# Designs tried in a protein design run: designed miniproteins, single chains. Part 47

Each design is a single chain, and the fold is of that chain. pLDDT is the mean over its residues in the fold that is shown.

## One batch from the design tools (miniprotein)

Design m1718
Fold by ESMFold2-Fast:
Structure m1718 (fold): chain A 68 residues (1-68)
Amino acid sequence: MKTKDEVRRELTQWLVDEARRLGLSREQRIALAKELFAEIDKLPDYVTDEEFERLRAHMRRRLREAAA
């Protein structure tokens, strides 16, 4: 179980690193960051491992779509 702040920190860093590795544009990175923050805002203060993995999987799909 992670706090919402820990989820935000970990997924933001992961998203930035993956977007950079995929060579995404600044506009694509901004759009994905906004989407991530909106999804995190819906999470409870304590996030289960299952909720964390579902959000990460969703963002991984969005990264693939942006890179295509």
Scores: mean pLDDT 84

Design m1719
Fold by ESMFold2-Fast:
Structure m1719 (fold): chain A 60 residues (1-60)
Amino acid sequence: MLDKELLEEVVRLTMEIMKQAVEIHSPKSSEEEKEEARKKLEELVEKLKPLVEKENEQLA
């Protein structure tokens, strides 16, 4: 059984990643804003990796 808190965190991080991806592809965003969004997206993906790994451990 998956931890509800862990699932909630994964969903939240995924939504933030999507928000950054939208900003990177937005024609209204400046190049500086796009670069900052890329850095934030990389940080969020790196935070998501250990949570996905922990979720996999709970499924095993």
Scores: mean pLDDT 75

Design m1720
Fold by ESMFold2-Fast:
Structure m1720 (fold): chain A 91 residues (1-91)
Amino acid sequence: DKYLKEGEELFKEGKLEEAEEYYKKAIEEDPKNYKAYLNLGKVLFEQGKYEEAIEYLNKAEALLDETKGKNNLESADIGVEHLRLAVELVV
């Protein structure tokens, strides 16, 4: 995932707007990539875009439910739920 990796590096550098753009491109390339939705939600939360963050975190959660039987994604499931609840508590 070229765009996902680039977005992660930009996020790590604190370039939140640029990271957001790359995560959106990652979703465009692979609409089932739950990590792209999760990371986009995190970046939106850091920017104070709480309503948008909740929307993308909910999409990440839905995609995890679809893939739960193939990989050990239960820890990621909990992570997505935790971030969604944190965003809801501050909005």
Scores: mean pLDDT 74

Design m1721
Fold by ESMFold2-Fast:
Structure m1721 (fold): chain A 68 residues (1-68)
Amino acid sequence: STADSLVERGDRLKQQGDQYLSQGDNEKAAQLYQKASDTYDEASRISGDESLRQQSQQLRQRAQQLQQ
């Protein structure tokens, strides 16, 4: 489904963000987390899955913290 494809994409973006974070590249990690957040938010709207909305919000906050 479209929602399942978006979740997979969000997971990949989050994983890429985690990789950059582990290397100390906070700026790139923040960009990937923001993209993952946007992707999970879209998936949540399509599926109605509140856990995806929560994950989206957590990643958005994480991205903001890494930009400070």
Scores: mean pLDDT 89

Design m1722
Fold by ESMFold2-Fast:
Structure m1722 (fold): chain A 67 residues (1-67)
Amino acid sequence: MKEERELVARVVGYAIRAIGALLDGDLEEARESVREIRELAEEARKLGYEELAEEAERLARKVEELV
């Protein structure tokens, strides 16, 4: 549970950062945040948190469509 919660917190943090960057027109910061979310998704998958990994990848994809 603790590791999963830490990963969730980081994904949420980068998601908020990505959305803020998009609203400010900072596409480079938005892209950096998407990259971090994808790395966290892969870490979650390696740890067996498949649902978290899928949601993080889905979130990253949605942000990329807005860039």
Scores: mean pLDDT 82

Design m1723
Fold by ESMFold2-Fast:
Structure m1723 (fold): chain A 67 residues (1-67)
Amino acid sequence: SDDDRAFQDLDTDGDGTVSIKKVEMVARGMGFEPTDEELKSWDVDGDGTIDFDEFRRFMEELRRKLA
């Protein structure tokens, strides 16, 4: 699993969060095209970012959907 490296590549500011737009890019890169409603559900706090733990859970969910 390269989740920690993927997160570090996306976390260019080093603040421990990643924008939902970058999460969308990762999903599309994996062959999954999220809807606007799905993107909003992934952005639990509505602040436009997710932390590393949320990112890991998201990546695990994507792998299940794409299997």
Scores: mean pLDDT 71

Design m1724
Fold by ESMFold2-Fast:
Structure m1724 (fold): chain A 60 residues (1-60)
Amino acid sequence: HMKLARATADVEALAPDQLSLKKGDLVEVREVRPDGWARVRNLKTGEEGWVPLGTLEDVE
């Protein structure tokens, strides 16, 4: 069972390990850190990277 989330806003990567997202993109959440970052995979592009957890909403 994949843990899914949706981007609530456009996100631009500011570092090589970060991921850019468009508002509405579905991502698989792979890891969550207590500092407020999540490692995700974009289901549209297959790319992985870190995004701010506050940019995501849980979709079950």
Scores: mean pLDDT 81

Design m1725
Fold by ESMFold2-Fast:
Structure m1725 (fold): chain A 60 residues (1-60)
Amino acid sequence: STQQLVAEKEREEFEKELEELKKTKSKEDITNYLLSRYPEAKDAEEALKIFEEKLEEALK
């Protein structure tokens, strides 16, 4: 479906951005990036988990 295609592209873009940030930025910058995207998360690990859970739901 079109919604699944949009979610997959959004996931790929976010993952590419995160990988690029890991290569050139400190852990603090990466943490701030993830928390700015998912402010409900208490840390970067939880933000990644929320991101993955939302995408898994969108892929169904």
Scores: mean pLDDT 69

Design m1726
Fold by ESMFold2-Fast:
Structure m1726 (fold): chain A 94 residues (1-94)
Amino acid sequence: MEEEIEKLKKFIEENKDDPVLQAQAYLKLGEIYYKKGDYEKAVESFRKAVELARQAGDTALAAHAYRLLAEVYKKMGKTEEAERWQKEADELRK
């Protein structure tokens, strides 16, 4: 897991001009942190994925990242925040 985290961080640094690739890498990074129970780092990673996906105009990727944010907040017991992020994901669905 640590080797995967380091590889993803390096990939993000090497792909600064491609916000879609960076967003996908942050989604993977967030999922790894979530599986480890590091919900704070999972939230940080998924938030960066949202920002990059929105910057790229990739609404499907942004919606996916918002859904993952909602899931992490539910696991943290922060139901109101989870509902907010789920609403953001739903608003991107047409």
Scores: mean pLDDT 85

Design m1727
Fold by ESMFold2-Fast:
Structure m1727 (fold): chain A 69 residues (1-69)
Amino acid sequence: AEELEKKAREALAKAEEAIKAGDFRSAVRYLQQARELAKELRSKGAEELAEEIDKRVEELLQRLAEAMS
C-alpha cells in the first residue's frame, strides 16, 4: 500500500508539471497511471486513499481542460 501511494503521488506531481509545461499528452498518461494505482489501492482495502487520489485526478483533469481551451 505504501509503495502504491508513493507511486500515485509521483504520477500526480508529474501530471501537474506536464500541464504547466503544456505537455498535455504526458499529463493524460500520468493521470491514467494515477487512476490505475487508485484502483489497485481500492482492491487492497485502501479506500480513503484511493478516493483522495481519484479526487486529485479529477481536479487535474479539470485544469488540463482549462489549459487546452
Scores: mean pLDDT 83

Design m1728
Fold by ESMFold2-Fast:
Structure m1728 (fold): chain A 88 residues (1-88)
Amino acid sequence: SERAGAEATVELLRRVARAAREAGRERLARAAEEAARAVREYYEARLAGDEERAERAEERLREAQAEIDAEWARLSEEERAKIFAAIA
């Protein structure tokens, strides 16, 4: 279901944020937390039929995803492997 998918995505992003913070990568952690908030807000807006709020949440998610991608690209292979292991 859409709800289950949104909840699973939020939980994954929370795990990424925790692993990133433990690795000393605060910017990645903040970007993952922002993405989690945007996913939740998008889902709530869709349930409420609030198209404007859904569009704003989708834009915030795109921005947060771009930040995640940029911060991820700055990690070493060892740091990426450590974060992957922590979210498994």
Scores: mean pLDDT 87

Design m1729
Fold by ESMFold2-Fast:
Structure m1729 (fold): chain A 92 residues (1-92)
Amino acid sequence: SAEAERAAAEAERRVREGGGTATVQILPDSAIVTISNGNVGVEVGAIGASAQAMLHGGEGTVTATGDTVTVTLRGMSPDGLAEALRSLASGS
């Protein structure tokens, strides 16, 4: 959705401002966010995004490996997905 794409762009911008990089892949029923070289706030934002996914009837999975954090969000409405992505941006 346009809202999810906009929220994804904002999340990518916030991670970049913190000195890292982020990519968001929007799928029909899910999103995959990959963050590299993020600051400590990135993990807090990822947990927040996962919590928002659960609040919207979906699920979120956070995996951290070295300097890379991967967040998978699924099972929610497009509006719920946008809210989860906004939570990730605000935590960075």
Scores: mean pLDDT 72

Design m1730
Fold by ESMFold2-Fast:
Structure m1730 (fold): chain A 99 residues (1-99)
Amino acid sequence: MRLPPLDRATAERNLAALEEMVKEVKELSKQLKDAIENGDYEKARELARKLAPKITAALLSAVGFMLEAEGTDPELAERARKLYEEILKISKEVDKALE
């Protein structure tokens, strides 16, 4: 059965939290790439360890929010989709950097 849609205030709070998660993931991803580029493999390992669970949490949050917003608020669903795509791109770039 279909879950009831989130109320607007709750949806906007959840979206804001997701946007903060994406911002943190982006910042850590940049630091990881810089550490690898500079040959600081100890720092790179620390950043990768912190980044992996955050990417997973952000992806799950984005998918959940996107599904709940779907058919209720197309604007919120689109914003969540863009965040999801951004996290996927970062995840792929991190995997490539760690190869």
Scores: mean pLDDT 78

Design m1731
Fold by ESMFold2-Fast:
Structure m1731 (fold): chain A 77 residues (1-77)
Amino acid sequence: SEALELGEKAGKLYKEGKYEEAAEQFKRAADLFEAQGRLDLAAHYYRHAADMYEKAGKLEEAKEARERAERLLSQLS
């Protein structure tokens, strides 16, 4: 799965301290899961992207990713 490969790549980038790049890969994985209708997984990966953007000092991108995750989760409850 492309989405799972992106998640694995993001994990490796996180371990290397490459937070912005890790955020971008997690966001790409989230976008793919959302397109597939897998909203729980999309929300999970948007939350990981938000955490990575926050670590990179990209506070606006972190907020947008977190808000997107919250909107997806609200659609499931």
Scores: mean pLDDT 87

Design m1732
Fold by ESMFold2-Fast:
Structure m1732 (fold): chain A 114 residues (1-114)
Amino acid sequence: SDERFRRILDQILARLEAEGAERGLSRYEVLAEFIATLFVQVELGRADEERVIEYLAELLVEEARRLGISVRELVERIRPRALEIAVESLGEEYKEKFEEFLERILKRAEELAK
């Protein structure tokens, strides 16, 4: 179910938040790890891409509002580290596909923020 899917992603984010706190990571670094992790799951056929994009778009709108910045500014702060993690996980050949994935999230987030 959609609710079960959302709960699973919320649990993954909570685990990354706990690990990030122990490692002294910024919120941007935690979000970068989360986005890259979900991209890897989508590429391995373990998660539905459209459902992941919707979840991440909603999350980034909420985070941007909390921080008092635009969704675009938040994505630009996350992008370098998220790309690094995605490339380290899947290889440099996935760079363009990850950039396209991130742009789809940004587009959906900007639609939701209107």
Scores: mean pLDDT 90

Design m1733
Fold by ESMFold2-Fast:
Structure m1733 (fold): chain A 70 residues (1-70)
Amino acid sequence: APVPPGSEEEVEKAERIARLGLRIREAGDEESLRRLEELGEELEREGVPREEALERILEAAEREVARLEA
C-alpha cells in the first residue's frame, strides 16, 4: 500500500490530500482531479522533494475544494 514515510506532518498532509481528492471525486469534477494529477506529475519531473510536493499538492487540493463549495 502507498504509505508515505517520514514525519507526522508529512503523513497528515498526505491524508488531507487523500480526503480532499475523495471529495472532488464525489463532486464529479474531473477537471479538478486532472489539474491535481498534472501538478503531481510536474513536481515529480522537476525533482521536487516529497515534503514540498505534498505541501503544494495540498494547497492546490484545498483551492479546488473551496472553488467547488463556493
Scores: mean pLDDT 77

Design m1734
Fold by ESMFold2-Fast:
Structure m1734 (fold): chain A 57 residues (1-57)
Amino acid sequence: AKPTAPDEEPTEETLKARVDALTPEQKEALKKYILENLEKATPEAKEIMEKVLKLIE
């Protein structure tokens, strides 16, 4: 079935679960990816990326 309208706004719990599921290697790759995209991101996306960075650290 096609997902019609998933919740686009991730909660802190959702972000934490995603980060916790990552290996240390994937966490490093994600940090680099976020830092590179932080300059290109919208303010809303930057806030989410910042929260993810704090969860990784």
Scores: mean pLDDT 71

Design m1735
Fold by ESMFold2-Fast:
Structure m1735 (fold): chain A 117 residues (1-117)
Amino acid sequence: EPVLTESGGGTYPEGGSATLTSKWSGIDFSQYAVGWWLQAPGRPPVGLATLSADGSAVGLDPRAQGRFTISRDVAASTSTLNMSDLRREDTGVYYDVAISATGDGAFWGPGVPLTVE
């Protein structure tokens, strides 16, 4: 069964940096695009960053441009979101998402909380 294990949450200073990592198991990592979604308090999740299954195409939300980078390590089966210049509006629950290359489904991680203060 697919399991996404997220880490790197916690409390970070405004203007600081954070790294969120997700380790995948029970799934062929190479067949999925990787994505990170943010759920702000009282809001639905919104996509921040995506990276295609082959690593060639990056999608970034305007709020993430110039501040966040997304990467994948196929050998380690890990998805990583590197965050810099943290703002209070970056506070929320972050979800790693495995997106089927065929578009037939997605697997969501359990969510990792991150607070900026």
Scores: mean pLDDT 85

Design m1736
Fold by ESMFold2-Fast:
Structure m1736 (fold): chain A 68 residues (1-68)
Amino acid sequence: SMDEILEELKKELEEKMKKAKTEEEMNQVLREIYDRAEKLKLSEEQINELKRLWLTLMHKKQQEKAAA
């Protein structure tokens, strides 16, 4: 189902974001996930859920960088 695909993409996004070291790498992760979501024809709502998760993870990474 599309919901199972969305959950798989969320998990992949989280794993790739954990490995990303730079803002450029984090932006590349978003691009890759967006390209896959577009190919799978996810709804606007599902794509927005992926974007919100990416933003949350990005902010967390930026906060970790600021603390260092």
Scores: mean pLDDT 81

Design m1737
Fold by ESMFold2-Fast:
Structure m1737 (fold): chain A 56 residues (1-56)
Amino acid sequence: GDAAGIRATAEGGRAAILAAGGSEEQAKRVYDAAMAAPTAEEAERAATRGVIDAGA
């Protein structure tokens, strides 16, 4: 997959959680879920879901 796109998406998801007042633990979960995705598209879906689940 696009490793650079996956990492950028993971970092964006982490930043979104922290900006919304979420915990570093929640931010790490979103980051890890996105990084585990095989493609940038699936990373974006994982990050979006994680942000929603965290209430951000």
Scores: mean pLDDT 79

Design m1738
Fold by ESMFold2-Fast:
Structure m1738 (fold): chain A 59 residues (1-59)
Amino acid sequence: SALEVARRYLAEGERLLAAGDGRGAAHKAQMAGTAAVVAGDEELLRRAQELAREASRLI
């Protein structure tokens, strides 16, 4: 489901952020955000946007 896809991308992006991969984390945040919109989950979208902001600080 789109909800599961959003959660998987968010988790993967969080791992990449923790590893210092800002570009990888930003890409996963973008994918999580798209899936969150499809799922209609505004909390997941907000979390994906926050991940994207944190990732951009590493680039």
Scores: mean pLDDT 87

Design m1739
Fold by ESMFold2-Fast:
Structure m1739 (fold): chain A 77 residues (1-77)
Amino acid sequence: MDEEAQRLLEKAEKHLKEGEEAFKNGDYDTAIKHYTEAINYAVEAIEKATSPELRQKAAEILKKAVDGLNKALEAKK
């Protein structure tokens, strides 16, 4: 299960970075899309992770993605 959880974590990290880049460029719709994907992958990684360390890493990515999503949504108001 850790191989699957690690792959999901890597996808979450990729989308988090793409969301952060889109946010910096003012592409808030694209940022929201990527942050949402990062949240979904991070949650799935937490569910599949058997090691506390991997679960903690996924939880950290989840927190950053949620924070990013909230900022992007606020920027669109």
Scores: mean pLDDT 87

Design m1740
Fold by ESMFold2-Fast:
Structure m1740 (fold): chain A 61 residues (1-61)
Amino acid sequence: LSEEERERLLELMKEAPKEDLVGLLRFAPAPNADPEVVAAGRRLARGRSDEEIEELLEELE
């Protein structure tokens, strides 16, 4: 992740609980979601389990 993508993902983490973020990172169902943040989250989620994504989100905190 780039610094800019990381900052955008951290902003998203402030808005939603980790469980909801895992769903968003797997697929982008939420309307009005920032497409750049969604793209960054999808890159983070690629090839990782839900538990691994939650751990990464905790480390970004």
Scores: mean pLDDT 62

Design m1741
Fold by ESMFold2-Fast:
Structure m1741 (fold): chain A 62 residues (1-62)
Amino acid sequence: LEPGDIARAKEDVVGVSSPLLTLKKGDLVEVLSVDSEGWALVRSLKTGRVARVGLHFLEKVE
């Protein structure tokens, strides 16, 4: 995953930096940034909310 990618949640997830962002399995997000520690800053396409989530919860949409 890299900035600008669209990713899908592999399971239900709560965002670490925004506990009000809850993703359901299958929800789509735009990747805004990725760090070297395995975290991504993402924007929910459904709600527009931004949060930091673990990369292991996301898969790139192909």
Scores: mean pLDDT 75

Design m1742
Fold by ESMFold2-Fast:
Structure m1742 (fold): chain A 92 residues (1-92)
Amino acid sequence: HMSLDEVIKELRAELKRIVEETDDPELVANRAAGLLIKHMHKYNLTDEEYDRVVAEAEEFLRELLKKKGYPDEKIDAFVARFRARVDAARAT
């Protein structure tokens, strides 16, 4: 078993790779959301732990996109798409 902090560290490394390797914001949002859903199932995260992981991923994605030079309005649109995909997957 990995601790929640270790899961978050692994997720952050994978998210950074996705953002660095992909310039298509739709593809980044889809891959990032898919990665979170995979981690929820792989590590048997509780709803509370999953909410924390989603919040950490959202803030980290904002930081990565800002450092890559995206304007705030484009970052907000990206994060909204990412969040909508994550929420849709959980609403099953």
Scores: mean pLDDT 77

Design m1743
Fold by ESMFold2-Fast:
Structure m1743 (fold): chain A 93 residues (1-93)
Amino acid sequence: SGEKDAEEAAKTVIEAARRIAEARDDPLRRDVAMGVLQITVAVALTSAKKKGYLKLTSEKLIEALEEAKEIVRDDPAAVALIEELEKQAREAV
C-alpha cells in the first residue's frame, strides 16, 4: 500500500539522519549516510508517482525530513541537504 511504502521511506530517512549524527567525526561514513538519505527520498518520490500516491508520500517524507533536521541540527551541510530534499518533495506534487 502507499501508506506502508511512505512509512518505510520515512523510517529510512530518520535512520539515515541518526547515522549522519553518529558519524560526525568520520567523513566517509557521514557521506554514505547522506547518500542513503538522498537516494531514499528520490526513489520514494519516483515510486509513489508511478503508483499514484505521490501526495501521501511527499507529506510523509516532509514530516520525516523535519525530524531529520532536528537530529542533524549541529551539522550545517546535512541541514542544507535536508532542506534541498524537502524542496524536492514539495515541488514533486
Scores: mean pLDDT 86

Design m1744
Fold by ESMFold2-Fast:
Structure m1744 (fold): chain A 90 residues (1-90)
Amino acid sequence: MVEETRRKIEELIEEAKRLFEEGKKAEPESVEKAIELYRRSAELAREAIELIDQMIEQGVATPEDLKLKEEAERLLKESERKIEELEKKA
């Protein structure tokens, strides 16, 4: 159970990173597409944070899980910042 949850968290964070990089590549071609990709990245980062918070509440979170939460929180913040910057330019 805990190992399955960790695998899902890692997969969510890696997918969020991928979508964020795709968003950066899309910016010169389509602001709308870039915003969509950043929103999807933010959504996956939030899901990862939620799962880690559940592990903390259950008392099963490790220091490594807390580092994953910090990484997901950074991705979320960066994605939200990108969305705000692009919406102001549109």
Scores: mean pLDDT 85

Design m1745
Fold by ESMFold2-Fast:
Structure m1745 (fold): chain A 77 residues (1-77)
Amino acid sequence: MEELLKELEEAIRNLDVEKIKELAKKLKVPMSDIVKILQGERVTSDDPEKEKGLEAAQRAALALSEEDRKKLIELLS
């Protein structure tokens, strides 16, 4: 599980859309929630695994430039 969270953060930082989709599915994180996080919205979940995925996505989003966040939002929408 920890490996999947690190892979998600790396995939987001690298704008690897295919890997983000695969990892989001494994972590039960909806793509819509990832898009909301990239838009600056705070998203939480009562599911512990999903919550860890959302936290990982939040950390990666904060490390992205504004340009990269906009590009990723377009690719994931």
Scores: mean pLDDT 80

Design m1746
Fold by ESMFold2-Fast:
Structure m1746 (fold): chain A 91 residues (1-91)
Amino acid sequence: MDELVEKIASLSPMAKRVLAYLIYHEIKHPGVPVSQREIAEVLGVSVSTVSRALDELEAAGFVKRTPEGYILADESKLPEYIKALDKVGLI
């Protein structure tokens, strides 16, 4: 738990926001990938801003790329992700 909290806390502010949205999307639509464009529209930022945040999240092991978009790398850790985001003040 602490290691996961530290990893999330070390993310850029935009990467934290993108991760929080992907966790929300996984809760509402389990197993459905999200496109860069959809994330950009929801967060009110440019696609290039989202692309950089997703590169950061993929490098950190939080998300994986699919042909249809991005999804959490390990959905079984969803409860741990939710608790970590709450602890860092993102939800």
Scores: mean pLDDT 80

Design m1747
Fold by ESMFold2-Fast:
Structure m1747 (fold): chain A 71 residues (1-71)
Amino acid sequence: SAVFEAFVAKDVEALIEALSDPDPWVRAQAARALGELGDPRAVEPLRRALSDPHPAVRAAAREGLAMIEGR
């Protein structure tokens, strides 16, 4: 998938773009991938994703922020 390819490439900008994907599962995968990479550029995009209409995306964003900010 495009999200997995971006994660393997450590392409933070592509993963941030994927947070705006029309598919909520793509957005949730991007949020988790950003958390795992731990790049601080993801902090503000993930905070915006906490307001996502889909609960899986909100949960993934919360997990991603926790990974970046405290393991």
Scores: mean pLDDT 84

Design m1748
Fold by ESMFold2-Fast:
Structure m1748 (fold): chain A 92 residues (1-92)
Amino acid sequence: PPTKEQIELEVAVSLAAMAVEIAKKYPSEENFRLALKTLRRAAELAKKAGDKEALKEVLELGERLLEVAEKAGFKEMAEEIRKLIEEIREAL
């Protein structure tokens, strides 16, 4: 059976995926900040667990969010997302 920590990580990754889709459908600073917050939580849990596959999934979600922010013209949010992507790449 999965551990509590594994369940928390799976939930965090799922929440991040949903938040990225919401930001894609309804681009706004609020929705980008929510997606960024959920991605940070998922990345921290993946790093704590040593789960490189989960960390790669979070990286792919972050790259997707970055593309959405750039296409929508949210320059400041795109810069914050790039910083998170680089932090994740350094942890891999």
Scores: mean pLDDT 89

Design m1749
Fold by ESMFold2-Fast:
Structure m1749 (fold): chain A 56 residues (1-56)
Amino acid sequence: MSEEQKELIKRILEEAKKNKSSIPKDLLIRLAEHELRKAGFSEEEIKEVIEEIEKF
């Protein structure tokens, strides 16, 4: 995974944690999936990030 891809994942996770009290978790997951897919991540990589969001 490139450095740019790692930074994007970190940012998505930080934004999800920041918004978890104000935005429904299912919407946070959909937004994260959309951004990761748009950035060219594989479905397996997207799944791993979504599983991380589901933990919080």
Scores: mean pLDDT 78

Design m1750
Fold by ESMFold2-Fast:
Order: sequence, then C-alpha cells, then structure tokens
Structure m1750 (fold): chain A 57 residues (1-57)
Amino acid sequence: MEELRENFRRAGRAMAEAGVSEDTVRKVARQTAKDLGLEDHAEEIAEAAVEGYREAK
C-alpha cells in the first residue's frame, strides 16, 4: 500500500505541473483506485495524490 501511495503522490505532482485542478486530481485518483480493485483505499489514495499536488504548488 505505501508504494502505491507514493506513486499517486508523484502522479499528483505531475498533474499539478500540467495545470490540472486539485479536484480533478482527487477524482482521477479515486477512479483509478476503483479500477485497480482498491475501492476500500480510494480515499487514502486520493489524499496521497492531493499531497503530491500540494507539494508542487
């Protein structure tokens, strides 16, 4: 799980650099978690992506 959170943190940073909004980053992360069968961890994954987004901004 921690490796997955780190990957989403990096993705969030890249999305911030591309000009994507925080809300979109959160939605994309949650949707990706569901696609990976990790629905129960969707909020943890979304928060990791948002943390990465904030690190870039």
Scores: mean pLDDT 79

Design m1751
Fold by ESMFold2-Fast:
Structure m1751 (fold): chain A 59 residues (1-59)
Amino acid sequence: MKGIYEKALEKVKELLKKGIKVTDEDIRKIVLEIAKEEGKEYTDEDIESMVDAIKKDLE
């Protein structure tokens, strides 16, 4: 996994596979933590866009 989106999506899917409920806030925190780990700055709009895309991929 090379992008923040891919890393966040995989982590969310792993939690769901373990039977853990993941909220929108949890997804947002995961995206923000991964972005910080990669040393990349994202706007709030970029973060919310990634959260929305991850939610749609889970539906």
Scores: mean pLDDT 78

Design m1752
Fold by ESMFold2-Fast:
Structure m1752 (fold): chain A 84 residues (1-84)
Amino acid sequence: MTEKGKELYKEGKYEEALKYYEEALKEKESAEAYANLGKVLYKQGKIEEAKEYAEKALEIDPKNKLAIELLVEIGVEELKEAVE
């Protein structure tokens, strides 16, 4: 299920990857699907949306590594923007 989304992401097809993970969430809500959707949004520069989805992933699985890593990366970027 997640392999197709990861393949699209690796190919830089972020819009297709986003649609894939949105469809995966409609079939079954999972921390991995939320975290991957957030990661795609982050790559598209949609930082606030990426943060919201990463937080949703942690609501399902507080130990989800992808969501934790994504929130850390977003936090670093937000700090760079705040300390101009």
Scores: mean pLDDT 77

Design m1753
Fold by ESMFold2-Fast:
Structure m1753 (fold): chain A 59 residues (1-59)
Amino acid sequence: SIEEGEELLREANRYALQGDFEKAAELGFKAAEKYREAGDFESAERVEKGAELLKEKAK
């Protein structure tokens, strides 16, 4: 659901603020999946792109 996606995105942001970019990216990808399941493809694409950037920072 959209609400589940929002909760996961908030959690991802908390981990990013702590410098845990790997976990932030993982939660971001899960959030994007929840947005897609809810039919919000625009938010899913935006969040997925953000998660990809976080994953690059985790390298």
Scores: mean pLDDT 85

Design m1754
Fold by ESMFold2-Fast:
Structure m1754 (fold): chain A 87 residues (1-87)
Amino acid sequence: ARAEALELLRRLREALEAGDLEEANRLLQELGELARTSPEARAMLDAVLRAVEAVADEANALIEAGDEEAAEELGLRAAVEALAAVL
């Protein structure tokens, strides 16, 4: 379902740009569910997860400092950059 994956990625990017972290997390979960049955969605999810892993050390430092919201925002912003490269 390539069209469904692309629509979820566009909505995810819009939610992240708007700072709507709750909607972004919900859309990421929907993409994860789609990835179980769609190779295209799986490839897109893997690209997003790799971008988040690239900032994992900085995100972990923020969590240890007690700034879990900043850590989540950093991870989601890395996801936006991965999505911009794919879209």
Scores: mean pLDDT 74

